Designed miniproteins, single chains, continued (5). Designs and how they scored, part 16

Each design is a single chain, and the fold is of that chain. pLDDT is the mean over its residues in the fold that is shown.

## One batch from the design tools (miniprotein)

Design m16522
Fold by ESMFold2-Fast:
Structure m16522 (fold): chain A 100 residues (1-100)
Amino acid sequence: MKKLTVEEFQELVRKAIEYAREKYGDEAAELAGDIITFYRYYQDHPEVFEAELKQRPPELQAAYRELLKAFDEFIENKLDPEVFDRVLEAGRRLRELVAA
């Protein structure tokens, strides 16, 4: 996973949250914020996150990795809204598994 600069990450946060709020409303904007916070944590502490993740059930590990993959694709596609819709879907799936 390519590590973002602080400036690149701040721009990503602003654009993604604004997009989610405008298209899907406040609930989607909050989900986008949570996903971005999680992705930042992963980029800042990848070794710690990987060590923690391997202790989780396989289904939850798969859901986290799918979210990270979707977010990487979002960054690679220059913040494409269609790709971000997939990020929101992956994040919602992960939220459901964590809540269960």
Scores: mean pLDDT 76

Design m16523
Fold by ESMFold2-Fast:
Structure m16523 (fold): chain A 80 residues (1-80)
Amino acid sequence: MEKEKILKLLKEFEERLARLRRELRNAPDAVKRAVQRRFQNELIAELAGVPVGAISRLSAEERDKLADEIEERIEEILAK
């Protein structure tokens, strides 16, 4: 994936999350955490090129390992 596409995707997700956080500012913490986790799963799925359902089927440990690997690849691309 090209650096420009990654930066655009991250910006779009950050903007959507910021808007939802404003709408949910008075919501229970459990709801805030659930919304944040959903956006993280969608971002991981987009960056990995897999359906979000595949991310949802992973154990917490498997998901975290995939997230770490995606983060490492983003850092490699952005370091240029």
Scores: mean pLDDT 70

Design m16524
Fold by ESMFold2-Fast:
Structure m16524 (fold): chain A 94 residues (1-94)
Amino acid sequence: MDEAYERLVKAAAEEAKRTGKMALAILHSDREEDKKLTEKLLSQFNAVKVETVSEKLQEGQTRGGFEIDGVVAGGSTVSSDGANVMIVSAVPKP
């Protein structure tokens, strides 16, 4: 999980730095419910990167972020019908 999360943070931060806009990335488990929620989320917004992990994500789970060249990134879990998917967001500082 930690390596996958770090890759997502770096990818989102690089995209946010490149565009000057918020960038999103997704982390989900191999559970079918988590995969379906990820597909639904991807129909609503573009993710710069998607990573799959073997560990089950928990409802309300958050992960600390990094600050990279004026971009702040962090992760928070979205939950629906027993599915849990982490959205990593990267926001450039004004």
Scores: mean pLDDT 79

Design m16525
Fold by ESMFold2-Fast:
Parts: C-alpha cells; structure tokens; sequence
Structure m16525 (fold): chain A 60 residues (1-60)
C-alpha cells in the first residue's frame, strides 16, 4: 500500500519536473502557470497525504 503510494508520488514528481522544464523551454507562460497553480499543489498534497497515511497506519 505505502509502496504503491510512493511509486505514484515518484511518477508524479518526474512528470512534474519534465513538464515544467519543457514549458520553460517553450516559453509557454500559460502552461507554466497551470503547472504551478494546479499540479504543484496536488503534488504537495500527495506528499503530505503519504506522510499522514504512514502515521495513521502506525497509530492503528
């Protein structure tokens, strides 16, 4: 369960990095804004969720 969540987070981080680098190379300001406004907060929540999930499993 946690391993699958970690793998999903790693894939999200890799895609995020690739997408932002590509958008910056293209000078696509709208895409950069979308990535930062939408994808970055989702990624941060995924990281926080993984930490909460691990803590919850230990508490149970």
Amino acid sequence: MLDEAREALERMEKRYKENIEKAQTEGNEDLIKYIKDVLEPMLERARAGLEQLEAAEKAA
Scores: mean pLDDT 78

Design m16526
Fold by ESMFold2-Fast:
Structure m16526 (fold): chain A 89 residues (1-89)
Amino acid sequence: MTIEEEMERILEEARKAGFSDEELELFKEYLENLYFIQNTPSAQEQIKRITEAQKEANKRYEENQSREVLIEALKELTELLSKARKELE
């Protein structure tokens, strides 16, 4: 599958899981920035920071499996990814 097709599949699953249009737009921005960074060979330091942040987000979600915690983590990760992408541009 193309990256675009994979993103569409993930977003469709999130929509079925009850994500709002606003939450889906945030998730789309997260995925777009994540794929950009992952496809940048010089982004090793950025990838390390993102992986660490994702681990912390997963830990928070496992301790409190609420959609609110998931959306808060997604918002924080999207902001982190946006900053990391700007460092690579």
Scores: mean pLDDT 77

Design m16527
Fold by ESMFold2-Fast:
Structure m16527 (fold): chain A 71 residues (1-71)
Amino acid sequence: AAEKAKKLSEERTPAIREKVAEVEANGWKPEEVLKLAEEVAKALLEQAKAAGIDPSEEIEKEMAKVKELIK
């Protein structure tokens, strides 16, 4: 279980950091922030599922908060 979670983390962490830097450079535009939040949520959900954890409810709550903030 942990092996798959570690592999996903190693593969996705650099890509997520690059996307964060790009969104920051673009001035945190609401549509880009939402896209980044969705990508991070997807990566975390996949990693957690690989580890046998289901944080879907918590991720959905955080995404809902982000969507509300960017209105």
Scores: mean pLDDT 67

Design m16528
Fold by ESMFold2-Fast:
Structure m16528 (fold): chain A 66 residues (1-66)
Amino acid sequence: MSPLLTASREERLAVMETIFRKYTISLPEEEAIRKTEELFLALSGLESLSPEERAWLREYVRREHA
């Protein structure tokens, strides 16, 4: 958990991608986005995603659902 606080943007995005692929890929788009953020925050101990990280997650999930 603590290592994610010092992780690069790319490393954090890779963790969110892994969470999506393992746990939330079968959920509807908006649920998958919300649940992936929730699980990532729980695992990382972060209070919130940055606006850039949230925008990336939404784009990634929408692309996978398209």
Scores: mean pLDDT 78

Design m16529
Fold by ESMFold2-Fast:
Structure m16529 (fold): chain A 81 residues (1-81)
Amino acid sequence: DNAERALKKVEEAGRHAREAVEALAAGDEEAALEHLGKAVEAAKEAYELMKETEDEEARKEVLERLEKVDREFEELVDKVR
């Protein structure tokens, strides 16, 4: 199921985004960049899977979760700097 796979990738992106912000707060710039790269890649994969999904409800859920991850990441980055 492309929708289920997309949701798993959104969860993966969120986890890496959070780890990137935590690493940045700890002063570990190399780890922060590595996790940020993984978060971006997982988000891209989620978008590709969502484009192949024929279920409009599942597409909406994936987009809403991606928006939430993006918002949470922006909030965490703003608090760290």
Scores: mean pLDDT 75

Design m16530
Fold by ESMFold2-Fast:
Structure m16530 (fold): chain A 94 residues (1-94)
Amino acid sequence: MSEEQLKFFEELAEEIKELAVKYIEGKISEDEFIKKLQELSKKAEEKLSPEAVELFGRFLVGAYVLANTEKDVEKVVEKLEERTKETLERLKKI
């Protein structure tokens, strides 16, 4: 992937992290959280390759599951940051 596409993924991952925190804190509804994740998925499809979109989709689903299973905001942030790094390393290889 290009450096611009890697930067774009990092920006999407940060937005997902912010949305997950807001959702866990009760600042946004589940419906709003899902809608925002779908909007970010559409943005990824417009700019990333199909292979990168698949990896991003796995990251996004993982973030949604994590936000619904883990109630500790600090642990969610830590795990999402770890998954962001893992996904970036995989994206660099394509």
Scores: mean pLDDT 85

Design m16531
Fold by ESMFold2-Fast:
Structure m16531 (fold): chain A 107 residues (1-107)
Amino acid sequence: KKEEARAIALRLVAEAMRELIDNKPITEDDVRQAALEAVRRALEKAREMGYPDEVIKILEEAIQALENNDLSNEYARDVLLTVRAILNARKGKEPYAGGKEVVEKWK
């Protein structure tokens, strides 16, 4: 179902995001660019590993939504929240920065 495919796609983005984290100051543009890079990397990995078409479609739609700043896409919003939480956790911010709320939503 769609929820399961979205959860898989989000896990791929989180994994790609861990590889892109650095100690640079966090800005809104940094969050958006990190999200775009993470989704593109997740899409490449999904294609290479033969993930279902539903996962690939979600990642492709997320890339388009993020590039067009189209926040009507729920998955793209969740990716931005997750990326911001991961970056904030890197900076030693409160547990809220860990993305727990977004992860629980998609579990």
Scores: mean pLDDT 70

Design m16532
Fold by ESMFold2-Fast:
Structure m16532 (fold): chain A 66 residues (1-66)
Amino acid sequence: MTLTGEVVLPVVLSPEELAEYQAHVDAALHEAGLSARVRATQGATAVRLTVTAPSEADLRRALEIA
């Protein structure tokens, strides 16, 4: 079973800043020992971070890190 959550940040990032943010979150999730996956997407006025995890506990922790 896989659970999905989203975080919306009301910021506009350059492609480089978006990549750095994605890498930062991925590194933080890895350091926390979480099996979660993250994908960042830039909208017109906000960044959407989609987090996928195998459990509610992992999803909650991943969303706190993001």
Scores: mean pLDDT 79

Design m16533
Fold by ESMFold2-Fast:
Structure m16533 (fold): chain A 69 residues (1-69)
Amino acid sequence: MEAVEEAVRFLEEKGLLEAARAAREAAKTSDDPIEVLRIASEVVWRTGKDPKATLEAMEFLGRLIKELK
């Protein structure tokens, strides 16, 4: 799932390592990239300490989800 790998790279670059890990684990059990990206978004929202990085990640993941619909 190319969109999931792109999201994981973005999250790792922003230091959102818990969200990146959650996305990789979800991708092992789900073939739905939208489900995987929604899980990543939930983890970003719960674990994000930097407001700017958290907002940028939420906007990026939201755009990827829209492109997949």
Scores: mean pLDDT 81

Design m16534
Fold by ESMFold2-Fast:
Structure m16534 (fold): chain A 91 residues (1-91)
Amino acid sequence: MEERARLNDVVAAAAEMYYLVEQEYKDNPEIISLAKDAYQRVVDAPTAEEAVRIFREGAEKIIELMKKYDPSAEKTIEKVRELAERAEAAV
């Protein structure tokens, strides 16, 4: 029961990240594709620990691309970091 609740919290955080990226970078298919892939992999994760690992890896790659394409993305980067911390706290 606790495992599924933790997994649901990580999935919710990943969904928020995907939505945020899609809204802020709608004209950048590379960043959107990466966020979508990370979200799908989190949903398919067998454990909460694996979901958090996948989410953290995805968030790190997304932040790297944000810094590359939009150096003014500080607020969006901060939100992605916040969501990753929230997912990690769920485990």
Scores: mean pLDDT 80

Design m16535
Fold by ESMFold2-Fast:
Structure m16535 (fold): chain A 60 residues (1-60)
Amino acid sequence: SAMAAANGAAADAAFKAGDVGTGMRLLAEAVRSHGGAEAAASARAAGWDLAQNAIETVGG
């Protein structure tokens, strides 16, 4: 629901900022609130994909 989506987005932002602890806590809350891991998996994938794209675009 909206809370799980918000926690997923917040986790993505935390991972992009390098705050792994906050990211993991928010992912755990997202999983716990809706019983699925899809939001957590999407947030992780989005965070890594955006970081890689930023490195390739700026550093290439």
Scores: mean pLDDT 63

Design m16536
Fold by ESMFold2-Fast:
Structure m16536 (fold): chain A 119 residues (1-119)
Amino acid sequence: MDKELEKIREIAEKAKKGDKDSAVEAAHLIPHLILEQQVSEMEGDKEKAAKYNEGRQLLLEGIDELIGRDREFASLYTAGALRITGHLLDGDLEAAREAARDFGKRLSKLVAEKIKEQE
């Protein structure tokens, strides 16, 4: 966990400084952090959940200048997060993991497309 969070902080800092590859990587990782935060909350590990939430907020801040007002990103983010939550509430951890992977792929593709539009 601490090693994973350190890597997340590094990616967020690089994305915030305008590194395009790090912005795409940040978008890809956000769904994983949503999943891990909610799993940690279900396990009763509030400290671990808070750390994953911190990592998620840092990654979102890293890409905010690029996508913070983008309606397509906001729509995709909301739908993806709800799908993860729905599967976890149903007790289907494998479906939640699959939803997180698909969501990460879709978010990273959208961020890559927005980067190309701004070049």
Scores: mean pLDDT 85

Design m16537
Fold by ESMFold2-Fast:
Structure m16537 (fold): chain A 73 residues (1-73)
Amino acid sequence: DEEKLEKLKKENEELLELVEKNGTEEQVELMKKSAEDNLKIFEAILAGKEEEYEKLVKEIGEEAKENAKKREE
């Protein structure tokens, strides 16, 4: 559903801007790469793989948490 993807994309953009203003270079790089990978995956999912979408969202969330933890030390 394009509407859901658009919402997620906007949230990712706002998070990226927030990280660029307050985060580290490492966090910015990770957010950029993650956003690009997410877009590629979500475009593939738009082609008809809702089941994979749920798994990917979960895994991406876990990766983001781990990266935040490393920055915190």
Scores: mean pLDDT 69

Design m16538
Fold by ESMFold2-Fast:
Structure m16538 (fold): chain A 71 residues (1-71)
Amino acid sequence: VPEVQVLAAVHDLGLSREEARRVLEAGKARELSELLKQAPEDREGTIARLVEELGLSREDAERAIEAYLAQ
C-alpha cells in the first residue's frame, strides 16, 4: 500500500499508522468508513464490529469513532 494512502487514513480515520496500513492492505477502508457512520446511532455495536471485522483494539475503535464524530 502506498505511504500517502496510509497517511491519509491516519489523518481522516484517526488510526495509528500501523492500523491504517493493516486496514488498507485488507481492503477494509470503505467498510471502516461505513461502520463509523453508524456510531451516532449504535456506538456499542459499531465498536464490536470494528474489533471483530477489522481487528482493531477496543481503544483504537473508540478513538476512530471519536475522531469521526469530532469532524
Scores: mean pLDDT 73

Design m16539
Fold by ESMFold2-Fast:
Structure m16539 (fold): chain A 105 residues (1-105)
Amino acid sequence: GSSDEIVAQAQQLAQQLLATRDPAEIRQILQQMVELIANTTDPQVRRQIVSIMLDAVDQLVDSTRDPEILQVVLEGLMEALRVTTDPEDILQLIGRILRVIGALL
């Protein structure tokens, strides 16, 4: 159903995120992932989108020290935090925000 389509879209965006090193493309992909979170009404599907986003962010942050990429990732995580209401997802997002800030210092 629509849930499978939304999860597949999130996975496709995650693959695009990991395939690029252009900060502008990373910003656009993260914005699309944030829009999926904001527009998803099913809490379980929303949690899956957040998990997919965080796994992709973890892989990206492990593979680069580029401050422009890290800054764009930080902005995307902060936007995801604004649209997230699940306490577990909020804690996971805060953890990655702190990780990216640490990488920028």
Scores: mean pLDDT 89

Design m16540
Fold by ESMFold2-Fast:
Structure m16540 (fold): chain A 90 residues (1-90)
Amino acid sequence: EIKELAELAAEYLLLLAELLKDVSPELAELYREAAERLLKAKTLEEMEELERELFERAEPLIEKHREELTAHFEKHRQEYLERTAELEAK
């Protein structure tokens, strides 16, 4: 069901926003906005368009902060893996 997919995707984006908030507040805000919009999506086409828009908007921010983001993910890799596994398990 689309609602279940949207909820899972939104939870994943909110997790990324929380983990990145201290490294890139702009990227964290972008992920939070995308999560809110995703929860309001009613069709798969809307979800696909939101994912595409998120990727296009996130890419320049990720590139700009690539070294800092990479260091942050490496430092918090264990926490990231544990929290994503928890989302998948429920």
Scores: mean pLDDT 76

Design m16541
Fold by ESMFold2-Fast:
Structure m16541 (fold): chain A 70 residues (1-70)
Amino acid sequence: SAIAVSLPLPADVAEAMRRGAIALRAVEAGHVPADTETRQLAEMGRVGLAANPEEMRAEADAFVAALRAA
């Protein structure tokens, strides 16, 4: 179920999302260390996007744009 509530992301959660996006990109590029934690972060990022795509799309887009601009 997707119950959306307008709550700002805590600092640690926002950092986890960015790390998840980076990990996902690294997995797709094949540049991932052997540690399990990186793979778990990438998988959580995929599941998170699927859980609430409507509201998360704008947020994810903003994070991706920020990473690309850097």
Scores: mean pLDDT 54

Design m16542
Fold by ESMFold2-Fast:
Structure m16542 (fold): chain A 88 residues (1-88)
Amino acid sequence: MNKEEAEKHLEKAREYVKKLKEAKTKEEATELGTKALEHIVLVLNLEEKEYIPELIELLEEMKEQAKKLGDDNLAEGLDIAIEYLKSL
């Protein structure tokens, strides 16, 4: 049950990260990044630790795009999230 729910939210996170990589503005990146993070948090709340490496990869991809667009606030937030996941 929890694993199926985690996979559903992980798929949504992947979709938003893919859209974020195509974002051309800081506003689009922040909106899409926030939506991706909401689904990432839902995966973490299900305590399925096997997904943590993929969640870190998704956050790293989001951070790279945020930096390219100069969205420093999103990039900093993503750094904090990555550090937290690496501590688990």
Scores: mean pLDDT 82

Design m16543
Fold by ESMFold2-Fast:
Structure m16543 (fold): chain A 100 residues (1-100)
Amino acid sequence: MNPFELAVAADYLLETADENPERAKEILERFGVKDPEKVLEAIRELKGMTLEQAKEYARKLAEEIPGANKENIDKILERVKTLEQARRLAAFLLLYKNLK
């Protein structure tokens, strides 16, 4: 999968999850996500998180990726300064982890 397409999907899902849940679910299914309903629920939870909570969630998701380097994860998270950046990163990682 193209990382750009995955990033665009993450942004769209963050916008659409509450406004049109049915459309968000269709997109997750088209991307080949293993459990669209569970991922959609996680995206909704992410929208309610503070900056610190979203960064911690992104850290946990990144650590679960095979071959992930803790130092590189910490450097990436240090550069995340806004709630929007933290949510995008967490959504991207959540989608990536749950691909079929």
Scores: mean pLDDT 80

Design m16544
Fold by ESMFold2-Fast:
Structure m16544 (fold): chain A 69 residues (1-69)
Amino acid sequence: MSAEEIAEEIVKETGLSKDTAMKAAELAIKLVSEEERTVEQIALEIARETGLDGETALKAAELVKKLLA
């Protein structure tokens, strides 16, 4: 699954802009590939890099992990 496809799902579930969803998707895909990263750690990095609130960042992180499973 591409970052673009994951970004489209984030837009559908969260209502974020496509640009923000794309940045969140790319970052989350990279972090999910690291064996010791938790969903909470991925959410914190998304919030820091995109300026999203913790709740929205957590939803994006959970969605990316689910789609890459």
Scores: mean pLDDT 78

Design m16545
Fold by ESMFold2-Fast:
Structure m16545 (fold): chain A 65 residues (1-65)
Amino acid sequence: MLELAREIAIQEALKAGLPELAEAIRRYFDEAVRKGRFEEFLAAAGEGIKSGDEAAGIARIEAIL
């Protein structure tokens, strides 16, 4: 279930033309799950996708972890 949400977020980032955000989602997924920050992680990724601001999305993910 969590892995499916991850794959959806990665595909949406790629469709939005945000490949570095997609890579950040792949990189930080396990840490977000391990730290119990998965909901905040998905929210940060979703905000980055919606805004199209890849750097801000990545920075927010890193700030959560």
Scores: mean pLDDT 84

Design m16546
Fold by ESMFold2-Fast:
Structure m16546 (fold): chain A 68 residues (1-68)
Amino acid sequence: MELVEKLLASFEKLAQAFLADPRVSPEALAIILAHARAEAERTLEEQGVPEELRRYFLERMEAIAAAS
């Protein structure tokens, strides 16, 4: 699903951008990523993305956040 991959790519770019900023603490990054997650999940629900793909998105998103 193109939308899921696009949102995951945007989430990863967001994580990388804030990780590169030395003024952003790990705790602040976690909060920022949590807000981005909530927004992305709402977008997927609004677009009627199937539960299976939404679950895949959540799992991949948590993997990206853990790698950041």
Scores: mean pLDDT 74

Design m16547
Fold by ESMFold2-Fast:
Structure m16547 (fold): chain A 68 residues (1-68)
Amino acid sequence: MDLKEIEEKAEEEKKKLEEALKAGEVESEEDVEFGLALGDDMIDLFKGKLSAEEVEARRAEIAARAAR
């Protein structure tokens, strides 16, 4: 999987989450925000804007926030 495929999959997943949220099909806005944030961080990792360590740190923070 290259950067282009990752971007396309992340964009499709974001679109699905936004449509589901707008339709009231999602159970939690926090879960949607968590998914969108993870997608953005993965794209930034592959673009070289974030390191793998920074992505893992952000994932841990988002997971800890969602668990509250």
Scores: mean pLDDT 63

Design m16548
Fold by ESMFold2-Fast:
Parts: structure tokens; sequence; C-alpha cells
Structure m16548 (fold): chain A 66 residues (1-66)
């Protein structure tokens, strides 16, 4: 659990830095898609990790929409 949260935090932090740079939301979406696809190979075991990362990405995207 702890490792999953830490990994999600690192990904979220990178996304926030990209947002601060003004990177397009499309790049963030692509990153989310890639992570989701990879984790789908081990769905049940890594479901919490995928969810945490996706939630972070969505919140970052919401900030961009403002």
Amino acid sequence: MEKIKEEAYEVTKKLLEMLEKGEPMEKLQKLEDEITEEERKNPEENKERVLAIQEGIKRAAEELEK
C-alpha cells in the first residue's frame, strides 16, 4: 500500500510540474493511458495503484481546465 501511494505521488508531482510549464493536457492524457494499459496486464494486483495514479492525473487536468 505505502509503495503504491508513493509511486502515485511521484507521478502526480511530475504532472503538476508539467501543468506549471503549460504542457498540453493531451500529454497528460497519453501518460494516463500508457500507465493504465501496462497495469491492465496485472489488473487485480495493481488496481489500487492504477486508481491512485488516475485520480492524481484527473485532479491535475481539472486544475488545467480552470
Scores: mean pLDDT 65

Design m16549
Fold by ESMFold2-Fast:
Structure m16549 (fold): chain A 87 residues (1-87)
Amino acid sequence: SELRKKLSEALAEMLRELAERAEREGRPVSVEELLEAVRELLAKLPEVSDEEKQEILDVYRAMAEGRPDKEFSAEDLRALSEALAIP
């Protein structure tokens, strides 16, 4: 759907921006920073239901908590952004 494509594109852009910040600051992005960025992005999408927003947050939380170092490098964030790009 158009909404799902827009959501994927917005998430990809957010991840790219976080990657650029991580590179600029010379430090990885923490789990807490990633989840806050996801929350802020979802707050800007009024057509996404609260239930779907929670499901997206749960997916990113599970992914982040599954990381051995509990952090994301700029390279990791770029890879995630590219994976969300429309083929």
Scores: mean pLDDT 78

Design m16550
Fold by ESMFold2-Fast:
Structure m16550 (fold): chain A 106 residues (1-106)
Amino acid sequence: DALLAASEDPRLRELWALARREGVEAYWETFVLPDLAAGVPLEDVLLRGTAVLLLNGARDFATLSRITGISEEALRAAAEEIARLDESLPLPARVSRAYAILRRRA
């Protein structure tokens, strides 16, 4: 139900298109799609996908702002803070930290 509705959402589709363009679809499959399958609210899935994109160097702030409703300024600030995360942290921990940073700035 929620998964089907979310998969038809234009925002999620556009965010997934960005993930493919940035070459991070494998990270999305690992960290974003399980939340979608588990019925996590769409807005949280969009934030998780955005955090993964920012963690992997995506900088299309205009498109991300339109999809998430977060200002370009807040997205840029989140991206800068995410870029300072300890590279020695396991990838799942870095993804969780990036999501927390983005949620705080949203």
Scores: mean pLDDT 77

Design m16551
Fold by ESMFold2-Fast:
Structure m16551 (fold): chain A 100 residues (1-100)
Amino acid sequence: SRSLEEILAEIARAAGVDPATLRALFEAAFGPLERMRSRRTGEPLSIAGALAELAEGHPDPELRARGRAILDRAAAALGLPDWAEMVAALIRRQALEALA
């Protein structure tokens, strides 16, 4: 299985950000990376799920804006129009991975 560090590095590269900056953002929003939980459901979060939840509805507007900015850059790299389409793509990928 891919480590959390490998998945972070992939997303950071797509977004053109430092992986350490992305880690710090997640830990500010959800706590330690290996113990991230949805603020909405209480369920464990994948990195993709955490980015989606951060961008869509995190209560901290600064953290939400930072998440959206990262997803906008990743969306541009993948030919998607904005952070919302990137969120949709991440949710779809997570659903497919859960079924596999």
Scores: mean pLDDT 76

Design m16552
Fold by ESMFold2-Fast:
Structure m16552 (fold): chain A 55 residues (1-55)
Amino acid sequence: GPAERERKLEEAERLGVLGVATRDRALLEQAIEIYEELGEHEAAASLRATLDRLF
């Protein structure tokens, strides 16, 4: 439902921020997977570009 979607979006955002801050590839990949699962293709593409820049 909408509350579950919002929770997952918040989780993906936290994982993405933490992954960038800590240079943790696995956290970034997990955030990308969650965004893709939710159909948030623009957010996923943005994180992939960040992943490619950092690694």
Scores: mean pLDDT 86

Design m16553
Fold by ESMFold2-Fast:
Structure m16553 (fold): chain A 68 residues (1-68)
Amino acid sequence: SPRQREAEELIDRLVRSAKVMVDEMGLSKEEALKIAEWQMRRWADRQGLSEEEKEQLLKRLTEKIEEA
């Protein structure tokens, strides 16, 4: 769906942002993850996503940042 595609694009964008925060700004991976999670939750709340949908997106985001 368009919402699922937009969410996946947001995840990829947040992963890239987290890498910049760690590599260029000297943040820890944990701090970068907290910022990315906050941004994802804020987006999900604006979209009116269910708690289950938010949990799935946060899980995917966390997995991709940990792989980065």
Scores: mean pLDDT 84

Design m16554
Fold by ESMFold2-Fast:
Structure m16554 (fold): chain A 65 residues (1-65)
Amino acid sequence: SELEKRRELALEFAKKMEEVSKVDPQQARDLADEFSRALSETTDLDEFIKKGRELMKKADEILKK
């Protein structure tokens, strides 16, 4: 269940990055790098979700342009 939750968030983030890359490919890369770091370095599920949601919020701000 924890592994499924991490995978679901990763897939959701990947789809958002596809949208961001059409508007700002450099910002998309920076956000993807931060998310990859969170995936590899964050063992706690709640902390991972928190970090992922903050990155999603940044992506949404870019998409408002």
Scores: mean pLDDT 81

Design m16555
Fold by ESMFold2-Fast:
Structure m16555 (fold): chain A 88 residues (1-88)
Amino acid sequence: LEADLAEIRRLLGEAQKHAGEAVAAKAAGDNKAAVEHLEEAIKALERARELLREAAERYPERREELEAAIRATEEAIAELREQKAALE
């Protein structure tokens, strides 16, 4: 579980970094770069969601916490997809 959580944290950190870079690119007027960073953030969150689902299946004692994290990740993905659509 700890190794799985470490990889999930790494992916969430990558998503946060790319989301921040998208905000900076948009502020600079570079909508194309902003879209590319949003796409990378979404990919990282989708991979984190997959690992969270796998962890929830392997560690049923942590299922409630992991399911909450899955929902939060799905909400973040939806939000970033809306932001990307607004820039296209």
Scores: mean pLDDT 86

Design m16556
Fold by ESMFold2-Fast:
Structure m16556 (fold): chain A 54 residues (1-54)
Amino acid sequence: SVDEEVERAVAEAKASGGKVYLPEDPYLRRKVIDALRKEGFVVRSPRDLVAEKV
């Protein structure tokens, strides 16, 4: 599910210190990016495959 994929990506970002693969699906990618930003990660560009903590 979308929620399951979002939770997985956020957990991976926290475990890796901000390095996570963003989904290629535009809808899932947007949901993951929004969740990562709420957790304090910076995504420099929607095209980036890496999120970094501020």
Scores: mean pLDDT 70

